# Designed miniproteins, single chains, continued (5), part 88

Each design is a single chain, and the fold is of that chain. pLDDT is the mean over its residues in the fold that is shown.

## One batch from the design tools (miniprotein)

Design m19049
Fold by ESMFold2-Fast:
Structure m19049 (fold): chain A 116 residues (1-116)
Amino acid sequence: MEEIKKLLEEAKQLVDAAIELVDTALRGSPEERQRAMEAVAAAFDGIAELLEKAGKLSDEETQKIFDKAVELARQAAEYAREAAENPEKGDEFVRKTRELLEQIRKALDEALKKIE
């Protein structure tokens, strides 16, 4: 339980950092948007790794929840990379990335409640 909680708390810290980077991307120049969204994509890869580790330490039903959250994180990383590669078209991809971050944040909050 404590090990799973630490992994989820680390994932939540990465989500919070990614939200700040997405907000910077929405207000910034195309060059700032590219750098911010590259960092967001890396953060989602980190979130996915932490969630995969948490899933392996969990029962079968809880592991399915983490598997779904990993899939969402990997999809969000793809949108973030597309926003970084196309900064001029980035508003739509940046907004989709932000929506996925909020969904992952909610999933992490529910998982944390379930293990307490």
Scores: mean pLDDT 78

Design m19050
Fold by ESMFold2-Fast:
Structure m19050 (fold): chain A 75 residues (1-75)
Amino acid sequence: MSLRDFARGIAKTLGISVRTALGWLRRAITLAVDLGRIPSIDELQQLPGVGRDRARALRGFLLFLRRTGVPIRPP
C-alpha cells in the first residue's frame, strides 16, 4: 500500500482533502524521525490541525510503515 493510499483513507475518514492528509502524514513521519521512535498519540495531537482521533490514525500508519520495513531514521 502506498503513502497516497493511506492519505486517501485518512482523508475520507476525517472529511479532509488528500493533500491535507499527506501533509499530516509527512509531519508525523518527520516527528517520528526527530524522536527516533513512533510518537505517542499525545505527541501527535500537538501537530497543527490534528486532534486525538487524527493522532490515533496517524500513529497506526506510522506503526504500519515501521512493520513493513521502512526504517524510521534516527536523529
Scores: mean pLDDT 71

Design m19051
Fold by ESMFold2-Fast:
Structure m19051 (fold): chain A 120 residues (1-120)
Amino acid sequence: ELEELRARLSPERVALSRMVALLIVGAHPSELLAFLEELKAAGLDELAEELRSILSNDTILLEVLLAHIFELLMAKNVPLEEIRKKLDEAEESLDKAIELVAELLGVPASYIRENIEKLK
């Protein structure tokens, strides 16, 4: 339990969380590419490849986006029943998950889609 919490605070897990946050806020594709190059320069090639694998696999990317949507809705004190319904709707397709996360953050869904396409 404590070891799992420490693992979640590791540089690798912080980098993964940062990448998901950048993708979700609709960061410019150049910022995501710069971040991947930063990871490679730091000798974290395996993590950089894992992040690219996540972005190029629609199923894994959907799971990552759903997890972040859950965290955002929890942070906004949305009732658990409503969170469940929103996640069920978003789980239907990657596009629905992208639209929901974009709406929750007040960013254009097109920014998130462009970031995904540039990193595939």
Scores: mean pLDDT 67

Design m19052
Fold by ESMFold2-Fast:
Structure m19052 (fold): chain A 85 residues (1-85)
Amino acid sequence: KIVEEVIELVKRAAEAVKTIAEKEGGEREKALEELEKALRKVIELSKQLTDEELEEVYKKTKKITEEVQPYLEKLQKEYDELAAK
């Protein structure tokens, strides 16, 4: 059950990352809050998981993590450009 909850939180975090990369203003701000909330819960619940259960979460979320990677790279590029100024 906790494994399933963590998987759903990772999916929610991935959707938030996509929204942050694609949207601006209030929608981006709301997505940032949802991402922060989801990540905090993942960290707390992950403390209750064994190494084997963490591996199961990784395997079951791998496709979603790979699908969100281009959005993370886009956000990283935007932040790097701001840092260069």
Scores: mean pLDDT 79

Design m19053
Fold by ESMFold2-Fast:
Structure m19053 (fold): chain A 68 residues (1-68)
Amino acid sequence: SSETEKAIERALEQLSTVYSEEEVAALRERIEETYRKSVEEGLSDEELEQRLVEAYIEHADAVAARRA
C-alpha cells in the first residue's frame, strides 16, 4: 500500500544519511524479503507494516553497534 511504501522510503532515506551503500543494500534486501514472506503468509497490511518497521529497527541497531 501507499503507506507501506512511504515507510520503506523514509527508512531508506534516513539510512542513506548514516550508512554506506553496501549497508543500505543489505538492509533493503532484508526488508524486501520480509515483505515477500509476510505477503505469502497472508498478513494484513497493518501487520506487514509493523513487521517491516520492526525489521528495520533491529537491523539499524545492529549496524550502529557494528560501526561503533
Scores: mean pLDDT 73

Design m19054
Fold by ESMFold2-Fast:
Structure m19054 (fold): chain A 70 residues (1-70)
Amino acid sequence: KKKELIDEILEYYKTEMKLSEEQLEKLREILEEQGTVEELQELKDLLDMAAGKSFPSEEAKERVLAQKAK
């Protein structure tokens, strides 16, 4: 469900990216209002690859880095 995807994405940003609580709250608002379930699922899949939970391709790593840079 959308809320579960958002919670998992925020946990990644908190743990791996070290975002502040204020930044995490802003991100939650953005994901809840503007993110579709499809976009959230894709983002979660990319984050799982970045965390080494899958066999990521070089292209998958580049996409994760590009999305983070924006």
Scores: mean pLDDT 66

Design m19055
Fold by ESMFold2-Fast:
Structure m19055 (fold): chain A 82 residues (1-82)
Amino acid sequence: NKKELDALKEHLTSDEGINYFLSLKTDEEIDRLLELLRLKILELGGDEEEVDKYLDKIREAIKNKDAEELKKALTEAIESAE
C-alpha cells in the first residue's frame, strides 16, 4: 500500500506529471482526471473528507497554471492516505 502511494506521488509530482496536469484545457478533462485520482487514493486507504479537500486545491492549481501549488496539493492528497 505505502509503496504504491510513494510511486504514485513520485510519478504525479514529477516534471512530466505536473506538465500533464497543467496541459488539461477543459473542465471535463480536469473532472475526469480528478475523479480517477480520487478513486485511486481511496482504494489505497485515503479518507474521503481529506482527499476531497486536496482535490479542490489541485483543481484550483490547474486552473491557475500554478505548478508549485499543484505539486504541493498532489503531495498532500496522496500523503493523506498514509
Scores: mean pLDDT 82

Design m19056
Fold by ESMFold2-Fast:
Structure m19056 (fold): chain A 74 residues (1-74)
Amino acid sequence: SMEDSVEQFVNLYRTDREAAILYVEILAHEAKQLGDEETAELARELARRIRAGETSEEELRKVMTEILERLAAK
């Protein structure tokens, strides 16, 4: 489910920050390949904010849900 996918991502963020960033960068690349530049920019910005330490787990759940829902709609 979407909820399970988001919680798996949060667990990755807790245990391996660099792998979490890479995962979001892969989603940005996938969005770009689908022609969805808005979702690609959203994912790139999320990766930047994770690198900067500017994210909370609640925000990660919210933004990842949005990214995954947008990609599922394509």
Scores: mean pLDDT 88

Design m19057
Fold by ESMFold2-Fast:
Structure m19057 (fold): chain A 100 residues (1-100)
Amino acid sequence: MLEELKKLIDEAYNAPTPEERAKLLQEIIDRVFREATPEQAREIVDYLEKKAEEALKNGDYEKAYSFYSAAMLIADRLGDTERAARFGDLALEAVEKLKS
């Protein structure tokens, strides 16, 4: 499961449209909430954060927003309110860059 979810995250990152990316990220979130242990969910949050940081460094604010938003939802579900708040702030910052 964990390796399959990481593969889906890679597929979402390389998805050709925002719509396809959102669909894949929603599938990842749904699977984490249904099937993942807390340990596996934390590892998925870490991987989503890594992809969001990569997107942000590349100026891909749409991808950064999408990946930080997904990481925020999973972190919040885990009770990691500090990381969820940080990811939320980073997602909002990415949206601000898209408005420019």
Scores: mean pLDDT 87

Design m19058
Fold by ESMFold2-Fast:
Structure m19058 (fold): chain A 70 residues (1-70)
Amino acid sequence: GDALAEQLFRDAEKAQELTRGMVDLLLNRARQLSSDPGLQQQLLDQARQTQSQGDRVVQELTAQGEALKA
């Protein structure tokens, strides 16, 4: 098999897991800060940005892996 493509797919899975973990931490913290709506909104915005960045990394790694298999 193409060892580099397989490694990229594993890196994509790892990036997805790390992204989910970070987003969950930010959302959990936002829930605890319901008494400070400004700070809560900042954490919600950061969670959304973290998810978008993570999704992009996963997409790029997956696309590179698929290109190497072709």
Scores: mean pLDDT 86

Design m19059
Fold by ESMFold2-Fast:
Structure m19059 (fold): chain A 67 residues (1-67)
Amino acid sequence: MEEEKERLVAELRALLAEQGYRVTRIRFGNLTIDDLRALVAALREGKVPPDITIPADAYVEVEGELP
């Protein structure tokens, strides 16, 4: 995995945790680094719902608030 992509995945998980969500499942499928950046930016702005379905067989499922 490219280091940039790994960093974006870690940032995505951290942002979801900061917003109080528990990540239950993530599948990135054919997501590019740019797609991941867009998703991270949307989460930083609080614009995406807790459950995210992304085109190209990518999705993020979250549940509840983290302790």
Scores: mean pLDDT 60

Design m19060
Fold by ESMFold2-Fast:
Formats: C-alpha cells, sequence, structure tokens
Structure m19060 (fold): chain A 61 residues (1-61)
C-alpha cells in the first residue's frame, strides 16, 4: 500500500482540498492524482507523509 498521511498531513490535506474546491480545481481531487501526490511527497520513503512534505509538493504544482 502507498504512503499514509500523519495528523499534520491530514490537516494540510483538508486545507488544500478547501482551497482547490474554492478555486474550481476539482481536477486535483481525483484518487489517481492524490495517489501520485502522496508518492511524490513521501520523498524519504518512510511511508508517512507529513504536512510539510505535502505542502511542499502542492506548492510545486
Amino acid sequence: SGPVLDASGLAAFHRWRERALAEGRTDLLTPEFLQKLLEAADSDGDGVVTGAELEAVIRAL
């Protein structure tokens, strides 16, 4: 199975989702895109995505 969000990652995901919905970026909310986003954010390969890692990848979009 792919990486999982920790508590800080889940909080960052909720903030990003709210912003994406407000901006009409529903293309970023697909399960396929989210899976790839989590894989990219888990750059150290520990299987856990923190809020900082998720925010960094989102800012690069």
Scores: mean pLDDT 76

Design m19061
Fold by ESMFold2-Fast:
Order: C-alpha cells, then sequence, then structure tokens
Structure m19061 (fold): chain A 61 residues (1-61)
C-alpha cells in the first residue's frame, strides 16, 4: 500500500540519519522495524525497497 511505502521511506531516512550520527542502537531498532514492515510487501516491491535501502545504508557508512 502507499501508506506502507511512505512509512518505509520515513524509517529508511531515519535509519540513514542514525547511521550518520553513529547512533548504533537507534539504527538497529529502525532496521528491525524496516524488516518487519518489508515482510508485508509483495516480493517484487520488497526486492526494490531492499536494494534502495541497502544503497542508502552503504552510502551512510
Amino acid sequence: SAALLEELERLIAEAVEALRARDSTRAFQLMLEIGRLMEQLDPETKAAVAARAGAEFAAAR
């Protein structure tokens, strides 16, 4: 759903900021919530979101 994708985008952005701030506890908690929400996506959308999130997390490290 659009609402689920919007929530995932928000959480990914927050996780990226936590990684940049070196707040490992917050980053870990946000990544767990992202993973939980991603289980509600269809496989194609899940793969696309995972690829984008992975690229953003790599760029933040």
Scores: mean pLDDT 83

Design m19062
Fold by ESMFold2-Fast:
Structure m19062 (fold): chain A 80 residues (1-80)
Amino acid sequence: MDLPIITEPVKEIEELLKKAEEEKDLKLAEEALELVKEFEAFLEEAIANGAILPQEVEPLKKLVKELKEKAEEVIKKLKE
């Protein structure tokens, strides 16, 4: 498994969410949520194709869930 394929999308999502909070830009937060959804779809395909080790599946699913929840919380905060 190529680790940069996992770490680079995560960093991009986290940086976009940070920028959304700093600039109070709802659109950036929504773009971050869309990137999380794309990353989730990518990981589901990689898991189905056996590209992810079985022991990495649960940590990656947890990471996606945490990123999704964080993006949703940022969106909720910016709408208030």
Scores: mean pLDDT 78

Design m19063
Fold by ESMFold2-Fast:
Structure m19063 (fold): chain A 66 residues (1-66)
Amino acid sequence: DKIKIAQELIKLIRSNGGSLGLATEAAQIVMETDDPEEAAKKVEELLLQNGYSEDLAKEARQLVLE
């Protein structure tokens, strides 16, 4: 369920100090991308580009692949 994954991703990003804007952008990637692997990669790249740790990016990627 893309909606559930998007909601959990918003919670993860927000609890780690991410802005609502960043969390919304990550959620949009999940909602707009049909391939879960592609969505996961784009979310990982988004977090790394915004200066977040590899550990957080990996956790977000695994969440999207759920």
Scores: mean pLDDT 83

Design m19064
Fold by ESMFold2-Fast:
Structure m19064 (fold): chain A 91 residues (1-91)
Amino acid sequence: MEEKIEELIKKLLPYYENYRNGKASEEEKKKIEYLERILKALLENRKKNPELTEEQEKKLKEILAEFSELFLNNELTEEDLEKAEKKILEI
């Protein structure tokens, strides 16, 4: 879990740098929001499930892999994000 959160934070850093420098586009601001929403879902999941089973960890990794692929390819929709949040919270 912690390793996956660190990966998401690292992906967030360039977008925050652009935002801080006044260079962030509306699309980059939305990407920041999307990453923050996933991080909140992950933190809530960790609060409810401090110790994950192997099956729960596998499901979480699959959700995060799909999210990361869509996010990096600029294909992530609001619907995809909402589905990912729900799946994380259901674990």
Scores: mean pLDDT 74

Design m19065
Fold by ESMFold2-Fast:
Structure m19065 (fold): chain A 105 residues (1-105)
Amino acid sequence: MEQAMLEGLRKLAEKYGVPVEELLELFKNADLVGLAELMLKHKVPKEAIITVVLQGGIFYGNAKGTKEALLIIGVDEEVAQAIQDYIEGKTSAEEVEKVYEESLK
């Protein structure tokens, strides 16, 4: 899991021109808010930022930090809450996907 997460982050950094070392350091420190801010600064698409933040939130078990990071990048409160509930085991991935698609645009 950990190695796969780090490889995913490296690929994302290469694709969008994000500083790899800085991105990996924020992930290692479970700084989901810092991850979201760095990716947003480098114009990473919201969908990719949401994916990284959600994966980090699940990996570290940080549901609240995941919600805060999503709110910073302009994700709707309803989507951020649904993702927090998913990490806490309160809802299904299918329900999150529906809320997510409705809020994206």
Scores: mean pLDDT 80

Design m19066
Fold by ESMFold2-Fast:
Structure m19066 (fold): chain A 59 residues (1-59)
Amino acid sequence: EKDELLEKIKELARKNPSVKHVELDLENKTATITTDKETIVLKAETLEELLEKVEKAVE
């Protein structure tokens, strides 16, 4: 379910102390990651690809 995907991404963001906020737009398949220094916007063709990009960005 989409709620499980949101929860998983939030958990990944919490593992990186530089990440302050994560916002997901499932309709546009984008994720916005806010850190102390910058805001990173990730775009994907599928939700699965979006999750993979978020994991790589926060690790």
Scores: mean pLDDT 73

Design m19067
Fold by ESMFold2-Fast:
Structure m19067 (fold): chain A 91 residues (1-91)
Amino acid sequence: EMEEMEKKAEEAKKEIKEIAETALKKLSVEEAKEAVEEGKKKAEEAIEKGLEEKKIEEGIREAVIILTAGVLRGIGIEIDAELERKRLEAE
């Protein structure tokens, strides 16, 4: 049971890291990158808490939501910055 939960936690952390790194490679704005990195950190913390509380499935669900929010925020910041830059260039 504990060993199985630990393996699920490790696998989830690896996936979170890969998703975050993939998102970061597509972002150029520092604030956008910071949003993704913060989301990754909080997602990893959620998995660790889930493992400690023996609620790994709940921890993974929370981590996915947290990471998704961080990535969406990062992408939003990047898009807003790109649109503002293009607007200023057109003026």
Scores: mean pLDDT 84

Design m19068
Fold by ESMFold2-Fast:
Structure m19068 (fold): chain A 56 residues (1-56)
Amino acid sequence: SLYRVLVDIRTSGEPEIRFAKGEVVSGAQLQATFPGFSPAQAIALALANGAVERVS
């Protein structure tokens, strides 16, 4: 399961871009930007916020 980044994503509290718009990332990579969240929770949050879309 892969996800396309729609907006620049940063780890909370950090100014640097973790994943740039247009990158394709895994659920495990998305989870790394949300400490304390499971991969499923991180994916659900990113999808709900329009930060990523599922690659078909």
Scores: mean pLDDT 75

Design m19069
Fold by ESMFold2-Fast:
Structure m19069 (fold): chain A 85 residues (1-85)
Amino acid sequence: NMGMALRDAHAGDAEGAVSHIVDTLLSAADYYEKAGDTETAEGLREVAREVEELGRRLQAEGKSPLEIFDAVVRTANRGLLQIAD
């Protein structure tokens, strides 16, 4: 849930914020896989992996929780646009 991710980032919890975005993408992937849309499900899982990797890297670089949130949201939105194309 994006709202929970933003809440956690505001509270200084970068890992919580990233986890909520990843969980949202993976839940959507499970929904599409159960509906028989394996290609969309795999695309969503790929975006989730990119978000998690970016979050870890930026946290290691010492970025603030809000900077990490902004970067991973931007990455998720780009990935979702590619899947919707």
Scores: mean pLDDT 83

Design m19070
Fold by ESMFold2-Fast:
Structure m19070 (fold): chain A 79 residues (1-79)
Amino acid sequence: SITYKITLNVIDPATGEVETIVLEVTLNPGETKTVTKTGKSGIVVTATVTANADGTADVQATLEGKGARAVYNATGKAL
């Protein structure tokens, strides 16, 4: 198994401040997991992470709350 660290910078639309939300997930190659974390702003991040056979991961994240409308797609590396 490989532990993936996903770092998201989220802007609070009420203040304009940026907060960093970090999610960690441990996966086997080809496995998909969904993890959820609430930031200090109250914005909820839901990330779906799929581990690739080469040790990279595909990440799709959605943000909810405070009028957040962003969807993030990113490729992470194994730690």
Scores: mean pLDDT 75

Design m19071
Fold by ESMFold2-Fast:
Structure m19071 (fold): chain A 87 residues (1-87)
Amino acid sequence: SKEEIKRLQLEGIELATEYTFKRREGKLTEAEAREYGDRFLELGKKLKELKSPYASTFYQLASLYYKDAGDEDEAKKLEKLSKELRK
């Protein structure tokens, strides 16, 4: 639903804001980056099931978080999936 999409987006904004703050302050561990990546991927999957165009953006953010976690292979995979969702 449109309301569910808005809820998922708000949750994503809150998580991204928290992540950006921790990253900027140098307090972000690789384990935390992985946790945020996993959370963003789950939100992106839900948005994809709802056929929301925002799924692409959430996969792109998850890719960034996995890259910060040192998981370059997963990051590249999600970046590719994000690009495919935009076509």
Scores: mean pLDDT 85

Design m19072
Fold by ESMFold2-Fast:
Structure m19072 (fold): chain A 112 residues (1-112)
Amino acid sequence: MELPKEVILRAIAIMLRAIGIQFDAELLEKKKGVPKETVELIKKAAELVIEAARYILDGDSEKAIKLAKEAIKLAEEAKKLAEKYGHPDAVKLADELIELAEEIIRLAKELE
């Protein structure tokens, strides 16, 4: 099935932002003392968002939804740790990943 142009552009935008979040997370570890455990959860959630967006581009809505839901769980865990240890910048990255994953689920449902 040929994907709508708007779906392709949104999936690419989500992927690019998730890549940016991986770099932002590394900077939080290096410059702001965010614990490695929190950073690794953010990076893993971002990787799942990137993979889910790739499955949107492949037209595999079921796999995209599955990976996006897994990304939300990891991002929520990262957010909880970031809130517990007082790292607002890490909370912000986790919130952005939850929003991106929810957008992937919406895009995937539009393809069903």
Scores: mean pLDDT 88

Design m19073
Fold by ESMFold2-Fast:
Structure m19073 (fold): chain A 65 residues (1-65)
Amino acid sequence: SVSEQIKQLQENLKSENLAVKRDAVIELSQINTDEARSILENFLKEETNEHLKKLIEAQLEDMEK
């Protein structure tokens, strides 16, 4: 289900592997539900990696269309 997919992606955001985190951000943006948007918005507030922050901001902008 989409809920199980979102749960797995949310766990992937906690990974120490930047590639896993990037893939999770992209996949959450493609799901494009209110839940996925909220997860990405909250993750953006906690993330310190500048490249990941820019990716999250770009994906959130695309999701608002």
Scores: mean pLDDT 83

Design m19074
Fold by ESMFold2-Fast:
Structure m19074 (fold): chain A 90 residues (1-90)
Amino acid sequence: LRRRALQLRRRGDQLRDQGDYLGSADLYRRAGDLFLSLGDYRSAVRSYGLALSSLGQQGSVASPDQLPDIQQQVQLLSQRLADALRQVHA
């Protein structure tokens, strides 16, 4: 599972470098979810942070019609990040 989470993060990095910010955000979120399931809250926080950063990049180039979907994804990821952060300090 940890190897799979690391592989998803590496693929996310590759997609981000290619300018596929939506694809990279999805892969980073999935990596964060796997790290969270493993109790690796610090790696989950980092992965969700990378996903939010990628969505921020996408938001800067998005059409007005795409913004509501991006805002919804940001809200969901922000909640997941907050939950993971709470576990780090628990």
Scores: mean pLDDT 82

Design m19075
Fold by ESMFold2-Fast:
Structure m19075 (fold): chain A 82 residues (1-82)
Amino acid sequence: MEEEERLEKELKEAEELYKRTREIIKEALKLAEENPEIKEAVEKAVKEIEKLAEEGLKNKEEALKKVEEALNKAEILLANVK
């Protein structure tokens, strides 16, 4: 079943992307601590990246919900036809 392999790959890719984003945030925060002048700019950038990461996670949940809704609709239609 190719569908199971695709879901596993997507989950792994999402996990790796999330881990990479977290690592970049950690590194940026460390750089901000060493340079007070850029701390404000880095803090703003980190906040924006965090917002994008949260939006990405929510969008994936919404996508999964839409797939579930489509499957439920298909099941109801199949039951009503026969």
Scores: mean pLDDT 60

Design m19076
Fold by ESMFold2-Fast:
Structure m19076 (fold): chain A 92 residues (1-92)
Amino acid sequence: SRDKQYRTIAYNMNSMTVDQARQQFQSMSPQDVANTMTVASGVSTDIARQGAQSLLSSGSVSMSDLQTVQRQMQRSNTDNGQIMQQTIDQLS
C-alpha cells in the first residue's frame, strides 16, 4: 500500500547519508515528501533539514499538511519540530 511505501522510505532514511536523502526527496512529489516526513518524524536532524528544504522549495503542500508534519516531528524530536516550524514560518 502507499502507507507501507512511506514507512519503508522512512525506515531506510535512518541509514541514509544527507546526499542520499536529498536525492530521495528530489525523486518524490511534494505531497509524498510531506507524507514520508510525517512517519519519518524521528530521523536525524540533518535528514529532517533536507525534507524541510524540499517542502520549502516546492511551496505547494497545504499549510494544514505542513502543520501535521511539524506536530509529528515535535513529538518525536524537538529539534526536528523546530526545523519544520522554520519552514512553515518562511512559507507563511
Scores: mean pLDDT 84

Design m19077
Fold by ESMFold2-Fast:
Structure m19077 (fold): chain A 64 residues (1-64)
Amino acid sequence: MDETVLKVLRALLELLSKRPSVTTRELAEAVGLSQATVRRAVRRWYEEGGNRQPFDPRVIHRGK
């Protein structure tokens, strides 16, 4: 993964440790990136098996 993807995933995991779901907008604001960049990073993480729930481009859910 590139540095941008790792930065997004690190922020996502921090937010998901405190709540069961996070919006793409909220995550984008936390990392200072566009929602499109955040959606690409999260989709890549889902595709690599980081979450077992279906990918929703608007809302990111904590997997179990």
Scores: mean pLDDT 67

Design m19078
Fold by ESMFold2-Fast:
Structure m19078 (fold): chain A 82 residues (1-82)
Amino acid sequence: LSDEEYQKLSKAMRRALSEVMEEVEKETGKKLPSGEVLGDGRYLARFMRTTARLLEEEGLHDMAAMARETAELLDELIKKRE
């Protein structure tokens, strides 16, 4: 990855984390630390899907596809636990 692509990835991930943290706070009524939120596979999958959307907006299609595939794998692992 180029330095520009890494910078775009970093920005996308920070924005995705902010969006997921706000959604979790609204859903739970509680402001949880980021480590606890991302420690939950469901919220981690949501974070990866949001990151994928933001990466698509930046034209980073291959990275967006990888993030979506990761979210799908996390959803499958959650289903297997039940």
Scores: mean pLDDT 80

Design m19079
Fold by ESMFold2-Fast:
Structure m19079 (fold): chain A 57 residues (1-57)
Amino acid sequence: HMTFEDFLRRLQERARERYERWLAEGKPLPRSGQPVTPEVRAEHLRLAREVAEEMKK
């Protein structure tokens, strides 16, 4: 049960929640249309990996 849509949906939801926490923490977040900073990208990559592992099971 690992469709691309399911994976994308979960990843988006998790990313959104983490983004919300990041904003609350006061971390710098790039505006729409700006390149993602390495820090934010690293966080997203970790999130994606975690979701992928969950979806694998």
Scores: mean pLDDT 65

Design m19080
Fold by ESMFold2-Fast:
Structure m19080 (fold): chain A 84 residues (1-84)
Amino acid sequence: SKIEEVQLRLRVLGFPEGPSSLGKIDGVWDEADRKAVISFILSTKLEDVPVDGVPDEKVIEALKEAYAKYLLGEKLDLVEVPAD
């Protein structure tokens, strides 16, 4: 399903960063999945997508591209967030 594909790609790319129960790829959309999408949007600076945690077509396409680049060992255009 589209939800399982989004969950898989988010997990492989390490979203959200840190300890998370989002380790499950079960096709059930929950708050952890929503936060992972928001983190991905903010980290990749998707300029034409609302930051609402909904995996719309642009988010799904961006995830597919980022996942493919990750598997090929290519650099992702991610924004570093200061630790403080």
Scores: mean pLDDT 66

Design m19081
Fold by ESMFold2-Fast:
Parts: sequence; structure tokens; C-alpha cells
Structure m19081 (fold): chain A 57 residues (1-57)
Amino acid sequence: GPVAAPPGGNPAKGASDAEVLERNRAIIDAHKAANPSVTDAQVAAALADVEQGIAAL
């Protein structure tokens, strides 16, 4: 069965990661809505950067 991880084992897990991603996605979406010159490729790159940052935590 599953064993409890030691403190600091997985700091970015479950709802915390989803919450951070959702908040950053909302900010990026609002920025794109305010600045239509921003391309889909730039949005995708920004989201990938956020996901990489979360994974590095």
C-alpha cells in the first residue's frame, strides 16, 4: 500500500499544481484578450514555461 512521503518529498502535488496552473492560465488568457497581437504560439510557450516551473519545484 502507499506510504507517507517524508516532508518536502513532493511539494507541488495534486490540487496545488492544478490551482497554480489554473491561475496562471487565467492571467495569460486575460493578457491575450487585452493584447490580441499575442500569438497562440507565445501563449503555448508561456504555459509550457509555467508547467516547467511547477515541475522544477
Scores: mean pLDDT 67

Design m19082
Fold by ESMFold2-Fast:
Structure m19082 (fold): chain A 77 residues (1-77)
Amino acid sequence: LEEKARELLEKAKKFLEDGNYLQAVIYAAEAVHYAAMAKGDWEKAEEATNLLRQALRDPSKAKEYTEKLIKLAEEAL
């Protein structure tokens, strides 16, 4: 789970660098879910789901939500 979270986080960072913000936010949220699952931190998993939903409702903020999700994933690992 932690190894998968790190792999997904790396992909999220790459998509963010490439300017592919919608893919970046999806991979970043998935990274948080795997990291949270490894630690039993369900509150972080719920926060990631909420941030992803907000990004999907307002794609203009996808970069901002991706940055928040990357930070959350790093904190959860």
Scores: mean pLDDT 82

Design m19083
Fold by ESMFold2-Fast:
Structure m19083 (fold): chain A 91 residues (1-91)
Amino acid sequence: GAEAQMAAEAARLAALVAKWPELRDGIVAEIERAVAAASRLSPEQRERALSALAGGLRRGAEEIERTQSEETAQTVLGFVGGFAATLEAAV
């Protein structure tokens, strides 16, 4: 399901950014914030939101693997934070 896929992509991303502990912790916190906001949605909206988040995390992980840059990790943090804020506004 989307929740399991999202959890797997989140774990992969966290491992990739472990060399930047503050960014890793920030990204994990924003993922948790997005998941908490998604829990307030209908089951159908939650499934779609978690699928979209999983896709974003996967693309972020691929870009971090490609660039190996802290700047890319900061961009991913901004993306997840924006996603969380959008979900919070939707409830």
Scores: mean pLDDT 88

Design m19084
Fold by ESMFold2-Fast:
Structure m19084 (fold): chain A 66 residues (1-66)
Amino acid sequence: STQNLLEQAIKQSAPLEATRVARAVKAAQTFGYQPTALEAENAEALVQALAQQPDLAQKVIEDLQG
């Protein structure tokens, strides 16, 4: 699922959770999505928000992998 792919990409992006979330936020912003304050501090909330937009989620996954 898109959620599983996002979660895996985020986990593989950095060893620390705070760094993982920060990288995912940066990737989302690169593609024009502005995370809420909650989403910027909570990996689960961010994943849930991004998974609602599959095209955006795919771009974030690719950015984190490249």
Scores: mean pLDDT 82

